# Designed miniproteins, single chains, continued (4), part 88

Each design is a single chain, and the fold is of that chain. pLDDT is the mean over its residues in the fold that is shown.

## One batch from the design tools (miniprotein)

Design m15245
Fold by ESMFold2-Fast:
Structure m15245 (fold): chain A 85 residues (1-85)
Amino acid sequence: MLRYRITIKTSASAGELTGFTAEVLELILSMPGVRVLDVEIDKENKTITIVIEAESEELARELVRKIEELAKERGIDVEITLERL
């Protein structure tokens, strides 16, 4: 298993941020071979930080793409950084 930090900087309001985070976590739970280790929400800076274990870098990159697509469907602008731990 490979470990990654995913940092999601958003345009979401405080009310949208909690709902969006829940949808991202549901998306991760739907992906075999990806496991959440930690989640941090910074409402002041509108930033979500998720630490994951993934079976491959390709799965981690697929997750980032799916998060970007989800954000687009919700009308939320995101800047996502994927960092290997």
Scores: mean pLDDT 87

Design m15246
Fold by ESMFold2-Fast:
Structure m15246 (fold): chain A 89 residues (1-89)
Amino acid sequence: SNEEIAKRYEESGDYAEKLGEETGSPEWYEQAGIAYDKTAEYYEKSGNLQKAAEAYRKAADMYRKSGTPEAIKKAQELEKKADELEKKA
């Protein structure tokens, strides 16, 4: 199911976030951001808008921690998606 796929991406994101915390490496935070963004997409497809919004906010936080201008731009886009989903939830 879409929810099961979302949970698998969330597990991957949690693991990458942990590696980012341990190493301080921007690449691990970027991988966590990608995984949480995918988590959000699949929760959105499942109709779980609240969990989708939470996952978009996690993804945004990870992209901000990766620290590149492009990642910060992605974080802003994902924060806007979360805001829009919260209005529907």
Scores: mean pLDDT 89

Design m15247
Fold by ESMFold2-Fast:
Structure m15247 (fold): chain A 62 residues (1-62)
Amino acid sequence: SARDRELMAGYLRLLLERARERGDEAAVEGLERALAAVESGDDAAFRAAGAALRPALQAMLA
């Protein structure tokens, strides 16, 4: 839904800020790609970006 996409975009922006603070360039690139996919409604691109980001996101949340 549009609301779920807005919530996801907000969450991705928070993660992007954290990635920039950590200097994690790979996470920044992947999160920017995921945010663009969410904003465009491209579910396939979002899933692909999420899969590529999984290791970086796990490291950030640990």
Scores: mean pLDDT 76

Design m15248
Fold by ESMFold2-Fast:
Structure m15248 (fold): chain A 81 residues (1-81)
Amino acid sequence: MKEKLEGAELGKRLGEKALKEGKVKLAAGLYAGAAYLLGELAGNEEAIELAKKAHELGVEGKYEEALELAKKALKEAEEAL
């Protein structure tokens, strides 16, 4: 439990730093990973599915759309905790 929370918090912090540096691709992946970990911790299937879709969009090179979905997934997971 705590390891997933720490991983998610680290991912969120690194994602925020990546965004400040203009690294949208890196930020999208970091936020999606954080959302997935928190979604699993919260047992929120919607957050997990949004995080997976954000990852898929990132693989397709749709980094801005991936980032927006990853942020939504993270918010849903945080609200479910």
Scores: mean pLDDT 83

Design m15249
Fold by ESMFold2-Fast:
Structure m15249 (fold): chain A 98 residues (1-98)
Amino acid sequence: SSLEEETQRSIELAKRMVAQMKEAKTELEKEVLLGMIRIWTGVELVRLQNESGLSLDDPRVQRLRELHERLIEAIEAGDEKAAIEAVREIGRLVREAT
């Protein structure tokens, strides 16, 4: 329940970030938004790694890093469906690791 609610909040945030990227009119606006997205995804990855207790060398941590990178790329491309899929897969892996 708690992890599912967290996943839903992350989906809504990703949708908002995609919308903001689509509305951005200057390169500077896009760079600022991408910086904020990278901070958010980095903080989230550290939090999930700490909560799971997994080693940095664990393949599941590497997979989470790959999924966070895919999320950033999807938001940058304005691909809402790909961004939602990345968030759902992150949530699935976290549930399986805990």
Scores: mean pLDDT 80

Design m15250
Fold by ESMFold2-Fast:
Structure m15250 (fold): chain A 68 residues (1-68)
Amino acid sequence: DTRERIIEAAIKLLKTKPPEEVTTREIAEEAGVSVGTLYSHFSGSRELATAVTAAEIRRIGDQIDEEL
């Protein structure tokens, strides 16, 4: 649940600016959690990026399958 909220926050921020301008702090703030809580779910920014990429691919696949 908290992990999904962090991923959603990252995806939302990526819609408004490029990945290199998105910080872990901003993602934590958007998700409503502390940076410490974010790092308890992700070992680092690379693991978070991997999870976001996987979630993005899954979301796109679901949208294509639904023809939305």
Scores: mean pLDDT 72

Design m15251
Fold by ESMFold2-Fast:
Structure m15251 (fold): chain A 57 residues (1-57)
Amino acid sequence: SAAEIEALREQARRLMAEAAKYLELSKVDPEGNRRRALEYAAEAQAKEDQAAAASGA
């Protein structure tokens, strides 16, 4: 449904915000923070992929 697609995209946006936060932290303390940023970015991409699949794309 459109509501499910929008919910997945909202989740992706929130996960990208977390990724950006940890990416900034990695500039001062790279230990673990860069990996967390990449993990959140990957999760965000997975949510975008789920939204695309649900939309029939």
Scores: mean pLDDT 84

Design m15252
Fold by ESMFold2-Fast:
Structure m15252 (fold): chain A 92 residues (1-92)
Amino acid sequence: MAEAERLLEEARRLYEEAKRLAEEAERAAAAGDEERAARLEAEAAELQARAHILEAEARKLAGELSEEEAEARIAEVERQLAAALAEMEARR
């Protein structure tokens, strides 16, 4: 299914972008720029969550996940993102 492949390609691009932002966050933290590091870390987490959601949608379209399994995976990703952002905010 072309649609599933398109979603997987978008997810891959988002994972690569998230990785770059996470690496920049690590460098900012090493330089003592805690505020920039926190912002970049949050952006990376949001992009990674979006990538996971697209991957779940793609796997559902490909018949690898049921609708219930895809919904559960998306809910878990959203829960993980909320927890990560809350932890990042608490560190400030």
Scores: mean pLDDT 85

Design m15253
Fold by ESMFold2-Fast:
Structure m15253 (fold): chain A 72 residues (1-72)
Amino acid sequence: MDAQLQAEIDASMVVIAYSVFKISSEKPSLEELEKVIKRAEEVLANPALSEEDKKVLEEIIEELKKMKKELE
C-alpha cells in the first residue's frame, strides 16, 4: 500500500467516525473524541493527503473540538 492510498483510507475512517458521532442520539465520550481528534490530526499531517481531503479533515477537527468543548 502506498502512502497516498493509506492517507485516503485513514481520512475516510475519520470521516466515518465523525458521521457516527453526528447521527448518534448520545454524545461520544471525551476519550473517544480525543482519540478521533488525535487520529485526524495525524492524518492531516500526512504530506500524501490531497488538498481537498485536508480541507475536509480541518473542518471535521474543528467540529470534533466543538463537541469536546460541550462535554467539558
Scores: mean pLDDT 79

Design m15254
Fold by ESMFold2-Fast:
Structure m15254 (fold): chain A 55 residues (1-55)
Amino acid sequence: MVEEIAEKLSEVVSEEEARRLAEAILEMGQKANLSREQILALTDKEKEALEKERA
């Protein structure tokens, strides 16, 4: 799962940064008792936000 989140984020940020963000998103999602699909949806939103910040 961390690898899937990191892969999505690595399109916008460095591989190392993507891994750190992936771990943070996964930890937050687990604490909030989110499903895998919900965690991946959060990842998509974070990626979109990062893309907008870089534009």
Scores: mean pLDDT 78

Design m15255
Fold by ESMFold2-Fast:
Structure m15255 (fold): chain A 63 residues (1-63)
Amino acid sequence: MEKKIEAEILEAMARMFLSIAKLMGEVSEEMEKRIRELIKELEPLNPEAAKELEEELKRLKEE
């Protein structure tokens, strides 16, 4: 049960940084590193959400 809450918190934090990046119109190296660290922590708990966040980060870097 605790791992589910941890996964939800990690996903929320990663989505928060992605939202900030979208508002800024760019992804800094520091922001990318923090998002990637959150995704790595999330992967063993929720691999589906981790993949979704990776793809969203990739799209932001391409735009």
Scores: mean pLDDT 79

Design m15256
Fold by ESMFold2-Fast:
Structure m15256 (fold): chain A 70 residues (1-70)
Amino acid sequence: MEEGERLLKEAKELREEGKKLIEEGEKLIEEGEKTGDLELILRGIGLKLRGIGLEEQARLLERKAEELLK
């Protein structure tokens, strides 16, 4: 029971971090597009990709937690 709860907590934290990175990445891309700052666009893309990876990790942990809490 506690193990499933830990995985859900970790998944929630990863999902929250992933969402923040995606939002930050989107803002950097938009700012870079407005100013023509290619470095800013590339940094934004990197943050967005990292955030997507964290959301996918959270999804896998959520699935594992659901199986354990059954």
Scores: mean pLDDT 84

Design m15257
Fold by ESMFold2-Fast:
Structure m15257 (fold): chain A 59 residues (1-59)
Amino acid sequence: MAELRQEIRKLIEELEKLDTPIAKVAVKEAKYALENGSEEELKKTIENLKKALEIAKKE
């Protein structure tokens, strides 16, 4: 789980730099998952963050 949490933190930092509404929503959800998420929820969060990053980069 520590590795999953580290990856989520890195993705949050990248998204915070983009300052888009999509990135802000994704960061908020990821922070919630970091607080009380299960391993499966953390994996899902990583996928969601990667998708949000792809969308935010396109804009």
Scores: mean pLDDT 78

Design m15258
Fold by ESMFold2-Fast:
Structure m15258 (fold): chain A 96 residues (1-96)
Amino acid sequence: SAERAALLARADALRAQLAALEAAVASAGAADPAFGEAYRLALAGERGTPEEAERLYREAGAATSPADAEAAAEAARAAATLRAEADALEARAAAL
């Protein structure tokens, strides 16, 4: 169906953006392991409660500079958003 194909194409585009972001984070984390750990903690926080996100954000800030912790948190939020949007589009396509 044309509608299903359009939804899957949009999901594929978001998955490609997520893959590019994850590759950039992996490169940054290879150069700076503290940034990689901050990203991992921030990404785990995006999957939990707001209270858990706050705790993991504080742990990230302790592992790296506040500026790097903020950059890691922004990247994690972007990754979580792209994944959630792609998952939602794929679920809509599967329901057609």
Scores: mean pLDDT 80

Design m15259
Fold by ESMFold2-Fast:
Structure m15259 (fold): chain A 83 residues (1-83)
Amino acid sequence: MTIPENVLEAEILLSLGRMYYAIAKIMLRNGAPLEEVIEELEKAIRLFEEAKEKAKDNPELKKEAEEEIKRVEEEKKKLEEEL
């Protein structure tokens, strides 16, 4: 059983997006400037958007990417309201 390249790319991009999201949460917890936290969240969003495009033929991965984008965008909006 061989996993299609676009599915592997989508999963890698989801993992990278989650990594940048985790970095942003660690930075926020440690009192980093909100502008720097927002920058890491923007990197996560970009990676999730790329994952969504790669996963277009896989409804489950596409939905997962869309849910991650929504979550991170909601958190980013809350932080931007504090600026």
Scores: mean pLDDT 84

Design m15260
Fold by ESMFold2-Fast:
Structure m15260 (fold): chain A 69 residues (1-69)
Amino acid sequence: ALELLEEALRLAEEAGDEEIARILRTAIELYRQGQVAAARVGVAEALRLAEEAGDEETAELLREALAQL
């Protein structure tokens, strides 16, 4: 899960999508703190935004991360 979240963050930052990047940075920190349920909420929101933006590469990574959380 963490590796997929970090890769999704990298793609969001490269794309200049600051909203998705901000949400993913928060979700990664929550996950590292053991707050898995809160991290899942953030990842799900980032997935919704990626799908709305048509970013299928980021969306696929986030779907896989959610399945592992």
Scores: mean pLDDT 83

Design m15261
Fold by ESMFold2-Fast:
Structure m15261 (fold): chain A 64 residues (1-64)
Amino acid sequence: MEEIAKEAGLSPETVKRIIELYEKEGKTVDEIAEELGVSREQVRRAIELYNARKMRELAEKKKK
């Protein structure tokens, strides 16, 4: 989360909230941006980085 926050220009807390709203509540990028007062570009970047990290962890799960 901290790495994603740094790359997206957001706080780690904001990134966690973005991911929660996106994955658990199924909110759109526009809805998340409005709720948190951040740009749609920042929300997309946070989701993109999170998904990339999650896909890497899934690919590596058999080696752990």
Scores: mean pLDDT 76

Design m15262
Fold by ESMFold2-Fast:
Structure m15262 (fold): chain A 89 residues (1-89)
Amino acid sequence: MDEYLKKNEKDIEKEIENYIKEVTNEDDSEELKETIRKIAKLIVYGLRLSEEEQKELAKKLGLPEEIIEAIFKGKTFEELIELAKKLYK
């Protein structure tokens, strides 16, 4: 985890895009893929932020309220991806 915070934004974005390709298929909606990307960005950039700053970032990213609530209830990244897939089917 600590090593991830030392990567530049381009390396982070590349890893996020690779992960999206692994957890989604070509038939998945663009909205689902975009929501997964936003969740990954919030988790990565949120590691240095307070809870209030993380909420501000989530609002700026336009995440669904259901996803935001799940994040702050301590759901894992895998559980958040499953929730996003249920919302955008």
Scores: mean pLDDT 72

Design m15263
Fold by ESMFold2-Fast:
Structure m15263 (fold): chain A 75 residues (1-75)
Amino acid sequence: MKEIRDLVLKAVGHTIRGIGYQLDGDNALAAKHFRDASALYRQASDLAGAAGDTATEAAFRAASDRYAALSEQAA
């Protein structure tokens, strides 16, 4: 679905920016971008689950949890 694709593309963009800020030593901006990526993956997971795609739901949930942990570590 277009909505899931758009959410994932935005999440990937935040992930790339988060890594960039972390490499620059800007941990506060890195944490913000990882948090934004986590939220977008969670939305994508919820939409996949609503569509009955449990494998994609689980994959995006795992991605959301991973970026939430990275946000906490960067903060």
Scores: mean pLDDT 85

Design m15264
Fold by ESMFold2-Fast:
Structure m15264 (fold): chain A 97 residues (1-97)
Amino acid sequence: MIDEEEVRRALADMLASLAKRALQRGDYETAIELAEKAIELDPDNPLAYLVLGQAYLKMGEKEKAKEWFEKALRIAEQDPTVSPEILEQARKLLEEV
C-alpha cells in the first residue's frame, strides 16, 4: 500500500543514492546537501548517514565523520530490513576513523 510515510521513505532512498553518486565523483558539497535532505525525509536512512560521514571524512572533519558513521551503524543494527552490505560498510568506515 502506498501511503505518505512510504513515499517519504522512497524519496529519501533516492536522495541517499544520488548523494552516494555525488560522493563517488568527488562532489562532497552536493553529497552533503542530498544526504541532509534524505535525513529530513527519513531520519532512519543509514545510507544517508554513511554518505555524510564519508563526505566529512574527505573534507578532514574526522570527528563529524565518526558521529555520522556511529548513527548509520546504530540504525542498520536496529533494522533487519537494511541490506547486509550497508551494515558491513558502516562497521568498516567506523574502523577507519
Scores: mean pLDDT 82

Design m15265
Fold by ESMFold2-Fast:
Structure m15265 (fold): chain A 71 residues (1-71)
Amino acid sequence: MKEEIKKLVEEAVKAALAGDNEKVREKVEELIKMGFDGEKIEKALVRAILMVEQGVSLEEAVEEAVRILLE
């Protein structure tokens, strides 16, 4: 489960950075089906995207997003 969450978050962040809104929606929908709140998912993804744009590694940004989702 935690590995699947990390993979979905990583794919969503990469898609968002590439401007692939369809792929972002697909990954968000998968996270919602896993039982996560949509507002919390959006907050986590926005935080991760902002971190990457500010020069933080993708790995660290994804870890922070997963932390937000699991709290």
Scores: mean pLDDT 83

Design m15266
Fold by ESMFold2-Fast:
Structure m15266 (fold): chain A 83 residues (1-83)
Amino acid sequence: MIRELLLKLVGLTIRLIGALLEGDFEEAKETAEEIVRTAKELVEAGYDKEEVIEWLERLAKLAESHGAEEAAEILREGVEELR
């Protein structure tokens, strides 16, 4: 389970980066929502919460740097929900 969730998180991260590079902010937003859901599932499965939080914070900064404000907000809200 944890391994499958980690692979999903990596795949979603690649999708988010692609969406940000293309300026597809709707895809970035939808991908951010899926990233947060997968992150919560990872923590529930016993994965390190602090590592997941750090990952989401890095993705939020990346989204913000590309002007994807809604995606950045979703990722930051996910961080607060995991704390």
Scores: mean pLDDT 88

Design m15267
Fold by ESMFold2-Fast:
Structure m15267 (fold): chain A 56 residues (1-56)
Amino acid sequence: MSPVELILALAERDTKDLELSPEQRELLERLKGAKNEEEAVELATQLGRLLDQQGL
């Protein structure tokens, strides 16, 4: 699995059963469209911060 595929799989797993805010949903959608590893890491980091702030 490529690094981008792994990042996407982890993000999908961590959010699969969660009721996401519009901001979290936007970041997840952008992450699914990430064109390179640097973009995927940045978007996953931002999504992770928002999830952590929500206590998820």
Scores: mean pLDDT 75

Design m15268
Fold by ESMFold2-Fast:
Structure m15268 (fold): chain A 55 residues (1-55)
Amino acid sequence: SMEEEIQKVNEELAKEVRKIREDAKAGKITGDEAFERMRKLQEEHVKKVKEIKEK
């Protein structure tokens, strides 16, 4: 269902966000890099949810 597809996309976003936070905390990426990755993830998430709803 559409709801299941959105839930899956939300779970994938949460996992990616957690990875970015962990990498930033560990010093693997800079704060600026973490911010840019977060911004791109949010943009892609909005796009994916819109595409699912428009099917």
Scores: mean pLDDT 83

Design m15269
Fold by ESMFold2-Fast:
Structure m15269 (fold): chain A 65 residues (1-65)
Amino acid sequence: EEEKKLKEILEELLEKHKKALNGEYSKEEQEKLRKEIAEIGSKIHEKLTEEQRKFALEFQEELDK
């Protein structure tokens, strides 16, 4: 439930971040989105099971691209 919503938010923010990289957003907006994604990703690790943690790590790797 909570972890599922966090994953959905991460995917949505990741898509927004990709649009920002394509010039849809300003530098400030791009940086803000990146920080929001990182903050949410950090929080989910605190409550995840081992399997959910693996899934979250995959999204963390995508954020570093």
Scores: mean pLDDT 67

Design m15270
Fold by ESMFold2-Fast:
Structure m15270 (fold): chain A 77 residues (1-77)
Amino acid sequence: GYFNEGVILHKLGKYQEAIESYTKAIEINPNFAEAYLNRAISYYKLGKEKEATEDFNKAIDLDPDIFNKIDVLANLK
């Protein structure tokens, strides 16, 4: 899916292409907190701090416990 494509593109250093893939994932599911979080990280890598901050705030707004869930998900396959 688009989210997984974005993750791979980000790992390859293709941050702009990763942002495009995350944007498509968000268009399909506007409540996809993890997609906003990952798009924020890609924006930050490009020096787009304002866009990164807006996406971080959106991720937290959608899921206030997103950082706690990431720690839990890191232990899940």
Scores: mean pLDDT 81

Design m15271
Fold by ESMFold2-Fast:
Structure m15271 (fold): chain A 63 residues (1-63)
Amino acid sequence: NEEKLKKAEELLKEAEKALEEGNFEKARQYIQEAWDYVKQLSDFKKAQELMERLAELSKKLKE
């Protein structure tokens, strides 16, 4: 599960970077990939924290 957590965090950072660059299509791709890893996490607290961060990034894509 540690590997899934690490990949989710890395994808979140890539999504944030893509948003900073104005590349909304890549940001959406990274967000979707991060969601797939987060859904597989057995650590509820960590999953909830990452889900909240993903939701915030997703709101920026609704522009």
Scores: mean pLDDT 79

Design m15273
Fold by ESMFold2-Fast:
Structure m15273 (fold): chain A 52 residues (1-52)
Amino acid sequence: SADEKYREGQRLYAQGKLDEAIAAFKEALAIDPSNEDARTLLAQVEADKAAR
């Protein structure tokens, strides 16, 4: 489910696994494109990765 993938993305982000978090949030958005929280966190993780 979208919620399951969103929670997985949050867990991975908290662990610093940025690429895995990005993949999980993208999968959440593929299931539910209206998930604004997933879109917001995806943008944040991508920005964190780019800033390294």
Scores: mean pLDDT 83

Design m15274
Fold by ESMFold2-Fast:
Structure m15274 (fold): chain A 63 residues (1-63)
Amino acid sequence: EKIEQLKKEIESVDKDIATLRENIERYEKEGKEREASIYFTALGILEAAKDFLEVQLKKLEEE
């Protein structure tokens, strides 16, 4: 089911976001501000991807 597939993709992206946040915290704790900033950029990209997937899911659920 397309809806089920999208839900699984959203879960996968959420897991990736959690991993990036953990890496950012680790780099910040180590004083590696530049590396943390790079991962913050990647985090923003994944958050945008999640928003896109959630919009697609809502459209399918409301059709």
Scores: mean pLDDT 82

Design m15275
Fold by ESMFold2-Fast:
Structure m15275 (fold): chain A 98 residues (1-98)
Amino acid sequence: MVTEDSAGRLISMVLIWFGSYLAANKKKGITLDSVISREELEKLFEEAKRVVEASVRDPELRERALEAIERAKEELLKKEEVTFNDIREAVIEELEKV
């Protein structure tokens, strides 16, 4: 089992990166309620995986975090429309299980 502190740090890191992504795209009118395209969703999750790979030094925690991010992505890809808030909630839910 991962320690609560490790999971909390991982969630915080991903949320900080996500917040930065939204801030960088503010001029495009992107908000938490904005719908994301499938192509941009896949790119966003690829970037999230790279953040985890660069930041998580524990191989077991890193593998489990990458699997959690992949599960969140696969669930969101089953939906017709995905918002940035849906991404935030799905990522938090799956990372809490790590």
Scores: mean pLDDT 75

Design m15276
Fold by ESMFold2-Fast:
Structure m15276 (fold): chain A 65 residues (1-65)
Amino acid sequence: MEAGERALRAAEEARRALEAGDEEKALVYMQIGERYATLAAAQGDVEAAQRAGALLREVAKRLGL
């Protein structure tokens, strides 16, 4: 599985965890998503990195980060 796909999946899992009230799980998936988004950008998958980054920023905002 490519880094971009993993980043997007992790960002979506973080959002779902936050919606379920599981802040700890949301934080874990945010960290995973950020790592894979960085890797995707380094590998040239800028579009996936940007999309994952947008989702991660939304989750961070809702967590008060």
Scores: mean pLDDT 83

Design m15277
Fold by ESMFold2-Fast:
Structure m15277 (fold): chain A 57 residues (1-57)
Amino acid sequence: EAEEIIKRILESARKAKETNPIAVDLAKHELRELHEQGILSEEQYEEALKELEKIEA
């Protein structure tokens, strides 16, 4: 499910952020690819990016 995929990507970025400075950028790229493939709706993609920005901050 799209929601489970998003949660997994966000958790992965959150955990990796401390040791890998590009972890957030990799998560952004993965979310963009999923949206481009039609797996994520535009609304799901935008909300996921907002959550990722909170992790980045």
Scores: mean pLDDT 79

Design m15278
Fold by ESMFold2-Fast:
Order: C-alpha cells, then sequence, then structure tokens
Structure m15278 (fold): chain A 112 residues (1-112)
C-alpha cells in the first residue's frame, strides 16, 4: 500500500516534468520523462489516472515530433486508462479523458 502510493507520487511528478517540457517545446525530454512515468505507474496500477496522464504526455510529445502512428497508440491507451479512472469516480479523470480524445482527433486528422 505505502510503496504503491510512493511510486504513484513519483510517477505523477515525472508526468508533471514531462508536461513542463511539452510547454517548453522540449519534446524529446518530454518523451523521456513520460516513458519513466509510464513504467513506474504501470508497475503499480494499469488503470490509474497517473498512468493516463503519463500516456497523454507521451502521445502529445510524439505527435509534435511527427511520430503520428506511435502518438495514436499511446493516446488510445490514455483514453482507456482515463475511462477506467472516470468509472471509479477519480477526480480529474473526465477532464483528462476529454483532453486525450481531443489530442487523438488532431492526430487522426493529420494521418488522414
Amino acid sequence: EIEKKKKLKEALELAAEGEQYLAEKKYEEAVKKAEEAIKLAESVDPNSLVLARALLVLGKALAELGKLEEAREYLERAIEAARAAKKRGVPGAEELLKEAEAELAKVEEKLA
């Protein structure tokens, strides 16, 4: 229980660092932070909002780098994780789900 909470907090901090790199347009650094966050969050809870956030950061960074097929895959995973979190009533899950769906729509338009 305590170890899982510590790992999820660390994953959340890594995802937040990735979001900061996205804002700074440092997309390769955002990818690295998001990948670290995903590995840590997946080891604890494959349906956590923290995992959904990390997957969204990775998908957004990959889209900016022109890796549209990879971005689509990770954004679809972010949507699944966010939907699972929303079903459990996790605060912030609906907002994250809407953001992930919007980002996926942008990627799909570029692939069409």
Scores: mean pLDDT 88

Design m15279
Fold by ESMFold2-Fast:
Structure m15279 (fold): chain A 61 residues (1-61)
Amino acid sequence: LEQELADAEATLADMEANREEYVKRIKEKYGLSEEEAEAILFTVQGLLRAAIDFLRWLLEK
């Protein structure tokens, strides 16, 4: 649980620090527009934040 939380937090931080690289890779890999790639990244970041909150809740118990 602590390792999964740390990994999720590190991944989210990396996505925030290197947002343009993630958008570029999504566009290139899937042939999507910039808007579509940004929407996917936003959704993934939202899911990671939810997972982080859930893992923190589990550790608090």
Scores: mean pLDDT 80

Design m15280
Fold by ESMFold2-Fast:
Structure m15280 (fold): chain A 95 residues (1-95)
Amino acid sequence: KYYELGEEYFKKGKYEEAIKYYLKALEIDPNNAKAWFNLGKAYYELGLKEKSAELYGQAVLYFQRLVKDFPDSEYIEEAKKLAEEAEKKALELKK
């Protein structure tokens, strides 16, 4: 229920609402690796939209959590790449 709402808002580019519903989904099912991955992506997209180093930092934290807690998930390679890109974009904003 909440995961599907998060996906719907993410698809519409409503990243704040997507974050809200992914977090609610993870309160119910904290083992949903895809929800953790999409939460990181939602923070990354919001960081792009708002040009916020803090939001990129949140994306990195959620991608790092995915890598640590779900090392066998299909999202590991993309999460590592997106974390690196988020770190670079945060640094660009501070230069």
Scores: mean pLDDT 87

